# Designs tried in a protein design run: designed miniproteins, single chains, continued (2). Part 97

Each design is a single chain, and the fold is of that chain. pLDDT is the mean over its residues in the fold that is shown.

## One batch from the design tools (miniprotein)

Design m7581
Fold by ESMFold2-Fast:
Structure m7581 (fold): chain A 82 residues (1-82)
Amino acid sequence: MEEEELRKRALELDEQAAEAAAAGRYEEALRLGLEVVELLAELGLKEEAIRAAEVVAGHARKLGLEELAKEAEELKKRLEKE
């Protein structure tokens, strides 16, 4: 995909995640957040992707969503090694 299209898609998913969180759909919001992390990594924005994964993991832990927290931590660790 063109870099500009990936960037627009990341912004759209980030907005959808914010809307889901505002509606109380926190699991959906965090899953959308993980999609944003993957797009940021694809764009070569590694530091931003790592930061976003850390934020998702933190929120998932606070909400008791242990599997999402593990997914976010694993994604962060993978990005840090690459």
Scores: mean pLDDT 81

Design m7582
Fold by ESMFold2-Fast:
Structure m7582 (fold): chain A 98 residues (1-98)
Amino acid sequence: MSEEELKKKRQEIEDESKAATEAGRYVDRLVEAAQRGDREGIEKAANEMAELAVKYGDKAYRIAVEQLERVAKANPEYRDIFQEALELVKKKYEEKKK
């Protein structure tokens, strides 16, 4: 087991933690926008979440998707809006990744 592998694992954990914190902020903005019926705000927050996922990689993308799915389950009245936001995050991530 090499010391270099341990340092790389610690960097991955730090990046993952930062991505999770920022994803939480964007999820909060999505919930607020959905409660106000602000579709433009929902699209903006979803785009920012996709940019975060592109910056920090596949693990950050999975964290963002899982958090958004949790919020959709907790807010069935806004399920369609959260599904649209989730599809927008996926589409933007695919476009940025290629």
Scores: mean pLDDT 73

Design m7583
Fold by ESMFold2-Fast:
Structure m7583 (fold): chain A 84 residues (1-84)
Amino acid sequence: MVNDYLSSGMGHLSRARVLARRTSDELYRRVLEAQRQVLQNLRSGDIQGAVQTLQQLRDYARDVGDGRTADYLDLGYRHFQLAL
């Protein structure tokens, strides 16, 4: 069900936050900001906005060399796409 994909996607974002905290303060702050933005998007029914926020953050994590955080962000991105 759609709620299962959204819940799973948020779980992956929470794991990405834990990983980012261990590697980079800047990436960690960006993940926290993205979590707030994603929650706002989901509350307004803007799943597309949530998907875009995760895609941008995933690409940033890859660019700074944090592949593990990027992998969890990619999982969240894919789960939110399944909720569309």
Scores: mean pLDDT 82

Design m7584
Fold by ESMFold2-Fast:
Structure m7584 (fold): chain A 92 residues (1-92)
Amino acid sequence: MTDPEKARELLRKAAELLQEAAEKSTNPDIREGIKRLAEEVERAAETVDPLDLAVLQIGVAMLANYARHQGETEVAELLEKAGDLVAEALRA
């Protein structure tokens, strides 16, 4: 990682998308998963550690797939966008 401030800005945008996804979800398991991911975003933003970012990216991708399987397409799309931002933060 070459720019920690850029990574933190991307993580802030990812957190906003996670909040929007949580507000749109009617599934309590998905909402709980999003809350856990938001806590992981806060931890990743403190250290900008590549391992923390990689774990977060995997977690977001898994939850997005679960949301699609449950029929929450809009929530899944928001989670996928958040995952893309986490992936960009990992490359920053």
Scores: mean pLDDT 84

Design m7585
Fold by ESMFold2-Fast:
Structure m7585 (fold): chain A 70 residues (1-70)
Amino acid sequence: GAARAEGHRLGVEIDNAIKESIDKGKEKIEELRQRAEEATPEQARVLRGTIDSAEKALKKYEKELEEKKK
C-alpha cells in the first residue's frame, strides 16, 4: 500500500517543481525584456530572439501540464 502513496506524492512534487521552473522562466523572460529596453539595438535584437524562443518553450510546458489535468 505504501508504494502507491509514495508514487503519488513524488508525482505531485515533480509537477510542482515543473510549475516552479515555469514561473522562474517567466521571471527571467521579464528580466530579459527589461534588459532589451536598455540595450543597444543589436543587443536588443538578440535578446528579443532569445525571449521569443523561451516563451515558445514555456507555452509548450504549460500546455502539457494543462492537458494532464483533463
Scores: mean pLDDT 72

Design m7586
Fold by ESMFold2-Fast:
Structure m7586 (fold): chain A 74 residues (1-74)
Amino acid sequence: SSDIRRAAEALWTAAQRGDDVAAAIAARELEKSLIDAGVPREEARRLVEELTRAARAGDREAFQRVLDEAIELA
């Protein structure tokens, strides 16, 4: 989904810049996009939490693994 990829990219970029406000907005949009795509609410929250953690850690490999899981589930 282009919406999921766009929100995830925004989250990654905001986290690398240390922009907590932009990261929170991107995380919310990502959660909404996952739920709109049919991912259960609890699973969408877990995925967003894991993506946020990986992004804040600068772990691109972990971020891509979780993003691929999110796209597969959507």
Scores: mean pLDDT 87

Design m7587
Fold by ESMFold2-Fast:
Structure m7587 (fold): chain A 66 residues (1-66)
Amino acid sequence: PLTPEQRQALVEKLALYDKNGDGKITKEELKKFLQDLGYNPTDEEVEKLVEESGGDFAKLLELLSS
C-alpha cells in the first residue's frame, strides 16, 4: 500500500499529465504516466484501469496500490 506522502506525490504527478485539467486522466496520459514510472503496460491494461476508475486520480491510485 502507498503511504499518504507517496499518494500525494502521485496525485501531483497525475495532475501534470492531465493536460485538459478536468481532474480525469485519459488512456494516453495514463499510459505515459505509467511508462515514466518504469512500467510497460499494454493498451488493454491501461484501458481497463481507466474503465474501472473512470479516469479519477484517487480511484486509479487505489487500483495501483492493490
Scores: mean pLDDT 73

Design m7588
Fold by ESMFold2-Fast:
Structure m7588 (fold): chain A 74 residues (1-74)
Amino acid sequence: HMKELEDKAWKTGIELLKLRIEHAKSLPDRDLQIAELERVLKTLEQMKKIAPDKYKPEIDKLIEEVRKQLEELR
């Protein structure tokens, strides 16, 4: 049913964002790191608005991680 596909899509989306965060940290230029992390942050905030309650804590943790990384790069 659709619910199983939705759950798989949410898990895959969250995993992809985790990989994007790691990729951003590997970029050679601080400005490029900041730009990519800001894009990931916007995507996470939009995902949180429509996410099922069970995924919100994990999304919140990723938002917190990205915000901390952005603060450290400033």
Scores: mean pLDDT 81

Design m7589
Fold by ESMFold2-Fast:
Structure m7589 (fold): chain A 62 residues (1-62)
Amino acid sequence: MELTEEERRVLRLMGELMDAIANGADKETVRELARKVIEEAEKAGNQKLVDTARQLLERIEA
């Protein structure tokens, strides 16, 4: 399946979020990245990515 420019942007932000989590970034940085992913995923109409980013944010805040 070909990626749209919106989906490519979301995946790039998701990569940044995953890298931040893997490298032990602070909760504030992870929250900011997760919210950017959520916002861009909502603009792209990709509910699965919105849900994924929200789940990652909740797991970090637990």
Scores: mean pLDDT 77

Design m7590
Fold by ESMFold2-Fast:
Structure m7590 (fold): chain A 80 residues (1-80)
Amino acid sequence: MVKEYEEELEKIKKEVLEVLSDNSASLEEKLEAYKKLPELGEEKVKELEAKGDLESAKKVKEKAEELLKELEELLKQAGS
């Protein structure tokens, strides 16, 4: 279960990175793509917490925060 959630987050991060790295993508498209990762992370954490799997919820939360931090750095570098 945790591995599947981490794989979903990694997949979304890759999709977001492709949009953020695309010079033809609009700022609006980049912002919409960027929002997908934290939204998915929150949904998965809430699902695990509701099931009482606090250990897995913590791992997914940490993974989502790590991936989001990487995307924030890339967005800051691209944003001008």
Scores: mean pLDDT 77

Design m7591
Fold by ESMFold2-Fast:
Structure m7591 (fold): chain A 63 residues (1-63)
Amino acid sequence: MESVEKALEELLKKGKISEEQKKKILELARQTGRIGDAIRSVLSEEIAEELERIAVRIHLETS
């Protein structure tokens, strides 16, 4: 969860997503318990894949 939030922050800083898209993803993930589905429902496949790569990197850096 935390690594995904940080990845969303990076994408927001890069201008690849909006603040509203970030908020929607987090709200949907909380409602459904399905972060991956929440990401794919709000973001394009291309941006969702970039988010996953960033989240994995952040997770490895904090281990």
Scores: mean pLDDT 78

Design m7592
Fold by ESMFold2-Fast:
Structure m7592 (fold): chain A 84 residues (1-84)
Amino acid sequence: GSMSPERARKLFEEAVELDKQGKHSEAAKLFREAREIFLETLGPDHPEVAEVLEYHAKHLESLGLHEEAKELFEKAEEIKKSNE
């Protein structure tokens, strides 16, 4: 399949919609897939990846997925620190 930032954005939008429907587990799966695609397509040093990961983390935290959110925040910090 295509691993593009556009695809990752669409998966994120779908995850948000599933979350609104109360399908938190399904939404979490799509957030993880979107994150993986963003990391692979934009690379670890791209500022947009850090921003998107922080947004995903905040959303997961609002769903009570604190450990998953923490992992994304830490990843975003790593990307920001490595960014030139």
Scores: mean pLDDT 76

Design m7593
Fold by ESMFold2-Fast:
Order: structure tokens, then C-alpha cells, then sequence
Structure m7593 (fold): chain A 58 residues (1-58)
């Protein structure tokens, strides 16, 4: 999952910091941590789209 997030974030021109946020969102969703996922998604909608796409491919 982290590799899929990294690839998509790089293709979209994300900074390393934005890429780390996308990884955290993907991990929260994968682990079923709804509270963390919702909070991060609210603050970082673009990173959330990448995390969701990565999860579909994993």
C-alpha cells in the first residue's frame, strides 16, 4: 500500500510531506481507524483521493 501511495503521489507532483500524509490516511482506512481517517481526510482532501486510489489497487 505505501508503494502504491508513493507512486500516485509522485505522479501528481506531491511534496514528500503530502506523500506521508497520504500514507497515513491509507493506513488509517486499511486498519479501520475511522476517526483518524475522517480527521485527516477533512484536512487533506487531495491526499485522501490518492490514498483511496492506492487502496483500490492494493
Amino acid sequence: IDEEVDKLAEEKGFTPEQREIAREIARAIKNGDANRAVKLAKEHPEATKIAMEALKKA
Scores: mean pLDDT 76

Design m7594
Fold by ESMFold2-Fast:
Structure m7594 (fold): chain A 61 residues (1-61)
Amino acid sequence: SQQEQQIQQQNDQLTQKAQDLVTQEANQQGLSQEEKDQLLNDVTKTLQGQKDVQIAKAKAQ
């Protein structure tokens, strides 16, 4: 549906911004590559979960 497409686009934009911010902060804090990868994975998984919930709500009309 149109709503699902919009949710996906918004989530893609938020994910990109979140990954950029996490990468910048991790580099400034001197985190290891392993720690940075873990944070990026956690953020991506969280946003993916939020997207799935929003899509489910959009379908429940």
Scores: mean pLDDT 81

Design m7595
Fold by ESMFold2-Fast:
Structure m7595 (fold): chain A 98 residues (1-98)
Amino acid sequence: MEELEKARELVAKAIHYLENGDYEKAVKYAQEALELAPDGPVSATAYLILGEAYLKLGKYDEAIESFEKAVELARKHGNQSLVDIAEKLLEEARKKKE
C-alpha cells in the first residue's frame, strides 16, 4: 500500500531524531507513521520508537502504553526480537514510574 511506504519513511525519521536526542520530533514522526499505518509490522516498530521517546521525556504512562502496543503488534506479526526488546523496555518504564 502507498501509505505503508510513507509510514516506513516516517519511522526512519523518528529513529533518526530519537538517536539525535530530539525526542519531541521522534514522537511527532512516530505518531504520523501510526496515523498512516496503525496495524502492521511497521506499526510495531513505530510504537517501540514512540515508547522510547516518551521514556526519555519522562512520560512513563505514555511510554508503558506504547510499549504494550509494540509487544501486541510484534507478537501478531511474529517478530520475536521486537517482542523481547519491547518487553525489556516496558519493564524499565514501569520501574521508573515508581
Scores: mean pLDDT 86

Design m7596
Fold by ESMFold2-Fast:
Structure m7596 (fold): chain A 69 residues (1-69)
Amino acid sequence: MEVTDEQAEEIVKKLLEEGLISEETAKRLLELLKKTKDVDKAALTLYLEGLISPETASKIAEIAKELNK
């Protein structure tokens, strides 16, 4: 799923507000979202780096889908 820089910032903000990720993970996610422009690729990269669980990766995709309505 393609995302804008504004959507990337909103995704990261919502995940931080819900306590689903740490500030360090949020910074890495934002960098990946802006670089890849793809939520699934960014979430997969974070999972492979060991920064998030598969459940958190799924939540990132759900939040992105909600914002892309």
Scores: mean pLDDT 79

Design m7597
Fold by ESMFold2-Fast:
Structure m7597 (fold): chain A 61 residues (1-61)
Amino acid sequence: GAEEWVAAGAAASRAAGGPAAAATTQHDLSKEGDVTEEGARAAAGAKTAEEAEAWVRQGLL
């Protein structure tokens, strides 16, 4: 149903830099000025994905 579609989208957004990337972007916008949120989210998302993989390999996830 719609909730399954939303859940899949949420998982994809999280992996691609969803809420975690958004939090980082908000801090940067206050200090560094006009940073593109999409660009900042993509960069933070890539970093978070690498850290998530490290945690999985350690058995923390």
Scores: mean pLDDT 53

Design m7599
Fold by ESMFold2-Fast:
Structure m7599 (fold): chain A 101 residues (1-101)
Amino acid sequence: MEEEELERYRQAIKELAADLGLEVVETDKPVSFDEFARALAEGKVLISKDLESNAFALVTLGTAYGARHGVPLGGPSTPLTSKEDLKAAADAMIERYRALR
């Protein structure tokens, strides 16, 4: 279900944010790339009720975690040109992240 995917993504984002020392801020609106990037620069992670926004956040945080810990969790080497590609990248990121913990 979309609700189950949303909660799975939100939980993974919260865990990644904690590992990266970032503050989690929840919003009921979709988050744009610019809003997400600005919050991230301030040490914050925006979690929305929008699955696509959360998938993007998850891929971004997983890439940052991988870079910091010297492990490949995936990254922007795969074109994220569709919503389906973004969700697939987020799912792969969760699996790799959980395998490391």
Scores: mean pLDDT 72

Design m7600
Fold by ESMFold2-Fast:
Structure m7600 (fold): chain A 67 residues (1-67)
Amino acid sequence: SKETEEEAFKLLLDPSIPLRSLAKVGEKFGVSAQTVRDWLNRYIKENNLAESLHDLLIQQILQELDA
């Protein structure tokens, strides 16, 4: 759901939360890392975050999640 996607994105952006990889977030929600990546991409597109935020910041976050 959209709320689940938003929660996953919020979790990935929170520096105090140790679950900062796509695989770990996927495990928490019972889905694959690819599914979490799809949720993140949908969330960015739906909220026009790519238009509002610096591409560098988004790329940095995505790289950290993928590492």
Scores: mean pLDDT 61

Design m7601
Fold by ESMFold2-Fast:
Structure m7601 (fold): chain A 88 residues (1-88)
Amino acid sequence: MKKKEAEELTEKGKEALLAGNYEEAIRYFEKAIEADPEHAEAWKLLGQAYYLQGNYEKALEYLTKAVELDPSDVAAQAAVKALEEKLK
């Protein structure tokens, strides 16, 4: 039920992100995690959208959530480590 909604919202967010519409992308990814809080891809993309806006504190918060949900994502792990060093 909610998983399909999260997938559709995540795809809309990706399209907005590719178009450079970061505010719209963030809204879609927020709705996706609201529909399915375990949707690791939505958390990762939300973190990436905040990173592209220069909001590194929120980027770290959401990428950390993505790593918690998918510990095998080495790219997300590397991004978290880089942001932790940047914010110290």
Scores: mean pLDDT 85

Design m7603
Fold by ESMFold2-Fast:
Structure m7603 (fold): chain A 71 residues (1-71)
Amino acid sequence: MESIEKGIEVLEKLGLDEAAEAARRAQEIRETRPLDDEEAQREIKELLARAYEEMAKVPDEKLEEEEKKVL
């Protein structure tokens, strides 16, 4: 999804390298594995949850400002 690609860019600009890597891993699984693969869906959700956990360390206002620059 376009939102994932832009989200990765925002994470990289914020210096959240672990979150950016987790989001990239989720995108790779999404592109290379069938979406009806329950294991792939679970792994994507776990990786995105990790990315959101790292993002929680940054103020929401700063996240919104960086998102506006990308979007």
Scores: mean pLDDT 70

Design m7604
Fold by ESMFold2-Fast:
Structure m7604 (fold): chain A 71 residues (1-71)
Amino acid sequence: SEVDRLLEELRSRFSPEVVDVLLSVIDGLIAEGYSEEDMLKVLRRVLERLGLSPEQIEFALELARRLLEAL
């Protein structure tokens, strides 16, 4: 599936800890009814706190956007 493909791409490019945090945050924001735009804003702040570079943040947010669209 597209979801499985995107999850494999995330796991190949980021540490397990980063992937686990991203997926946990996404699940929580979906449960709270956040819009895609607001979820991406929250995810950006989370990734910044994890110490990712600007390039890593943009790449992770692109994958997160695609994952949200595939769900």
Scores: mean pLDDT 86

Design m7605
Fold by ESMFold2-Fast:
Structure m7605 (fold): chain A 86 residues (1-86)
Amino acid sequence: MKLVITLSGLTPEQKEFYLNLAKELEKRGYKVEVKVEGDTLTITIGGLSVEEMIGEILRAIGYGLDGHEVEITIDGDTVTIKITFK
């Protein structure tokens, strides 16, 4: 499965954290692509299992419950998650 996660409203410190997390995932053998646009970070991860994808969806729902704006779209084997931090 493929995950596209877009994070916006990030502080510089949060952006660095997620960039380092993306690098760690790439080192672990995932297919990772990163795009940085100002305070917005888009991370594309390929090779996720169904179990790993469910975990990502649940985490995104958690951000929504914490008051952040969250949009989740599922299309075939691709899940797109957009999170705007407040």
Scores: mean pLDDT 80

Design m7606
Fold by ESMFold2-Fast:
Structure m7606 (fold): chain A 61 residues (1-61)
Amino acid sequence: DDLELEIEASVHEIAGAVALVTGDKELAKEHYLKAAELYEKLGTPEALRQSELLREKAKEL
């Protein structure tokens, strides 16, 4: 169900941001990579762009 994938991806993206503000870079990286994987599964052009951005953010951590 595409809606479930979208919600799950969004939850991981938010969790990654929360981890960053609390100083947990390892947890933030893990959540960003999981969100990127879920957006890639969605396969829409917008989701694929978001996946690339999240992978780049994870590389910087």
Scores: mean pLDDT 86

Design m7607
Fold by ESMFold2-Fast:
Structure m7607 (fold): chain A 83 residues (1-83)
Amino acid sequence: DKVFRALGLLLEAAERAKKNGHEETARAAERAVQAVGDGLVAGDLSPGIRAAEEALELAKKNGDEETAKLIEEALELLKEAAE
């Protein structure tokens, strides 16, 4: 569903960031995956959304438009699921 699709997009974003040499962005996306997973157990997606927003800002700072697009798509799905 939307959350599992968002997790897939964040994992792909982490892989693409690593491929592009943006290790900090990749680590931020991996932290977002963990925070979303923890949020599913806890019933609160807010920490995962915040972590994904941090990863997005890093991708934008690096000019990594492909990684940023994947994170933006994941954020849209997470925000819809949180409603």
Scores: mean pLDDT 85

Design m7608
Fold by ESMFold2-Fast:
Structure m7608 (fold): chain A 58 residues (1-58)
Amino acid sequence: GELYRAVASQPALTPDEVALREGDLVEVLEEVDENYWLGRNLATGEVGRVHKSVLEPV
């Protein structure tokens, strides 16, 4: 998938979300809806929903 970078740190608030630290690289796997992607945090290997607003293209 496409690579994005987290512009902010965010905890996983639900079991289907992935925790991010600022600067983490995220591989986008698919679109879930208008606001969320399914992504893999490359630093942790965790897969889950990521809000599009906390990511920027690399």
Scores: mean pLDDT 82

Design m7609
Fold by ESMFold2-Fast:
Structure m7609 (fold): chain A 77 residues (1-77)
Amino acid sequence: SEEEEGKKKLEEMLKGGPAAPEAVARALAAARKAGMSEESLARLREFAERYGADTVEESYGLLLAYGALLLKEDNSL
């Protein structure tokens, strides 16, 4: 039914975060400003496609945390 399909889509959206595109755009902009490599930016984008949180703020925080790890790897090369 439409309702069951809607619930499944909501579960997928909650896993991805309802405002994931906004959080992704903000995180990528912050990562670029911090000097992250294009390779690490691609990895951050791929992570964002699989993982999110319930809010924009939580999704942004998650992406910043993952981005910080990628930036640390970049600075170690």
Scores: mean pLDDT 68

Design m7610
Fold by ESMFold2-Fast:
Structure m7610 (fold): chain A 87 residues (1-87)
Amino acid sequence: EVEKLEEEIRRLLGEALELARKAAAEKDPKKRAELLKEAARKAEEAAELLERLAEATEDPERAEHYREAAEKLREDAEGLRKLAEEI
């Protein structure tokens, strides 16, 4: 379970980063906004999985690390959504 969650988190973060990079290179404002919103969605999903990983983790220090990472990702996702709305 833990290993599978970690793999899914890494995949989602990779996808979010690629979408954000595509958005930075995109010239069409509407297309750019769509890419940013999709990147935010992937980051939010990764944050949810990090919270589940924290619940599944036996080490309380590691669990706290995962919760902090999830909160940071939710903040990053909100930033991406705001950028999309400003375009």
Scores: mean pLDDT 84

Design m7611
Fold by ESMFold2-Fast:
Structure m7611 (fold): chain A 73 residues (1-73)
Amino acid sequence: SELEEEKKRALELLKRWREEAEKAYEEGLLSEEEYEKLMEAIEKAEEMVKKAESLEEIEEALNVVTEAVASLR
């Protein structure tokens, strides 16, 4: 189904974002607090995607991470 395909894509995207966050932290581009905040957002988004019953809920899950990134200063 379209929903299952989008869930798979969203989880693959979140996995890539996790890897990018880890790399950014290793390179000193993120503080420990920023890294922890971003990782928490990614974990929350992963759980939301797994429970999603619509494409809108998948979009809401991914938006949790984009909002977390936007809040880093």
Scores: mean pLDDT 87

Design m7612
Fold by ESMFold2-Fast:
Structure m7612 (fold): chain A 90 residues (1-90)
Amino acid sequence: MEEKEREIELDILEAFVEIMAVVNGLPDKEVEFLRKLVRYLVEKGAPVEDIARVIRAVIDGKYDEAIELISKVLGISPEEARKILEELRK
């Protein structure tokens, strides 16, 4: 996929995070985390639809669902997916 296509995907997903942050009244620290998560998943080549599902699960507090989605999308264990989320929160 062209770098320009990935940049457009990232822009769309960052706009989605901003809209969801406003709608759900998210604190700045959570918005920063979601932006890092979006960038990480786009860099790993995750589909936009799957990234959007992960973001919604995180915002809804459904962390186990988010971990399972990341695990499935990236082809990694749920334990490794949880570790990624912990690392991105630093």
Scores: mean pLDDT 81

Design m7613
Fold by ESMFold2-Fast:
Structure m7613 (fold): chain A 76 residues (1-76)
Amino acid sequence: MDEEIKKLKEEARRLLMEEVELSMKAIGAAVEKVANKGDKEKSEELEKKLEELAEESKRVRAKLEELRKKAEELEA
């Protein structure tokens, strides 16, 4: 049980770090978009990047929810 909980915590930490990294990239891209508001091509490129980051973040959140369910089942 403890070993399984440790593995879930390690995987959760990895996913949380990935989520933080994606959030930081999204903030950076949003700031860069505001800085380049007069550049339509750059703005469109940054919008696509933000969309891709949002999809990746959604995937990471889904994995975190699955780990949360597994943790609840192990403690039940």
Scores: mean pLDDT 80

Design m7614
Fold by ESMFold2-Fast:
Structure m7614 (fold): chain A 78 residues (1-78)
Amino acid sequence: LAEEVEALVEPVVKPLEEKAREAAEAGDYKKAAEYLRKAAEVLRELAEASEDPAVAEALREAAERAEALAEKLEELAK
């Protein structure tokens, strides 16, 4: 399961998560939130495309976590 999820997210989602982390460490919470929202969108698309229910659920949960973190960072950017 973890390797299957990793193979789907590594080329697209991980770079976005890394950029979000770097932006947040630099204090650019608005930019960090933007990257996390993009990651969440990609994760949801991958979940819908997945035929494995366990993989789809893991991807959907990851998308929800990314969105929740983006929302918190947007509040900090105010």
Scores: mean pLDDT 78

Design m7615
Fold by ESMFold2-Fast:
Structure m7615 (fold): chain A 99 residues (1-99)
Amino acid sequence: EAVEALERAAETAERAAEEVEEIDPEVAEMLRLAARLAREAAEAARAGDLFEAEILLSMALMALSVALLAAENEGKEEAAEKAREAAEAVAEAARAVQA
């Protein structure tokens, strides 16, 4: 279900943030923002507001794009990989919302 995919995306982003906190606190902050947005999208989807869920997911993907760019520019490969992992989970959730 869309809600389950969104909850998994939020969990993936939150775990990624915890794992990169000591490596790149700025990237970790962007990952936490993406996790919050994914959770808000799950709440919107649960209420039947798929349009709001789509907007929140777009914002989460933007935060993840910023995190990935920052990690890559700093040469922090592990942080960049965790940002990519979170982005894949959010993209999967976006497909579930559109189904």
Scores: mean pLDDT 84

Design m7616
Fold by ESMFold2-Fast:
Structure m7616 (fold): chain A 58 residues (1-58)
Amino acid sequence: DKLIKEFSEKGGKVGVHGARVRAEQHGRPPPSDEELQQASKKGGELGKQNALYFLQQQ
């Protein structure tokens, strides 16, 4: 479903952006590629889960 794909992509992008902002705000070095990949994967999974949950209730 297009909505699930879009939410997954948005979740991944938000996860990566959030990881970078958090590192900067806490005076830490920028996240590694490994950490950014994990943040993207987690964000994408959460976005997909949320989209699926709301689609079933709409």
Scores: mean pLDDT 74

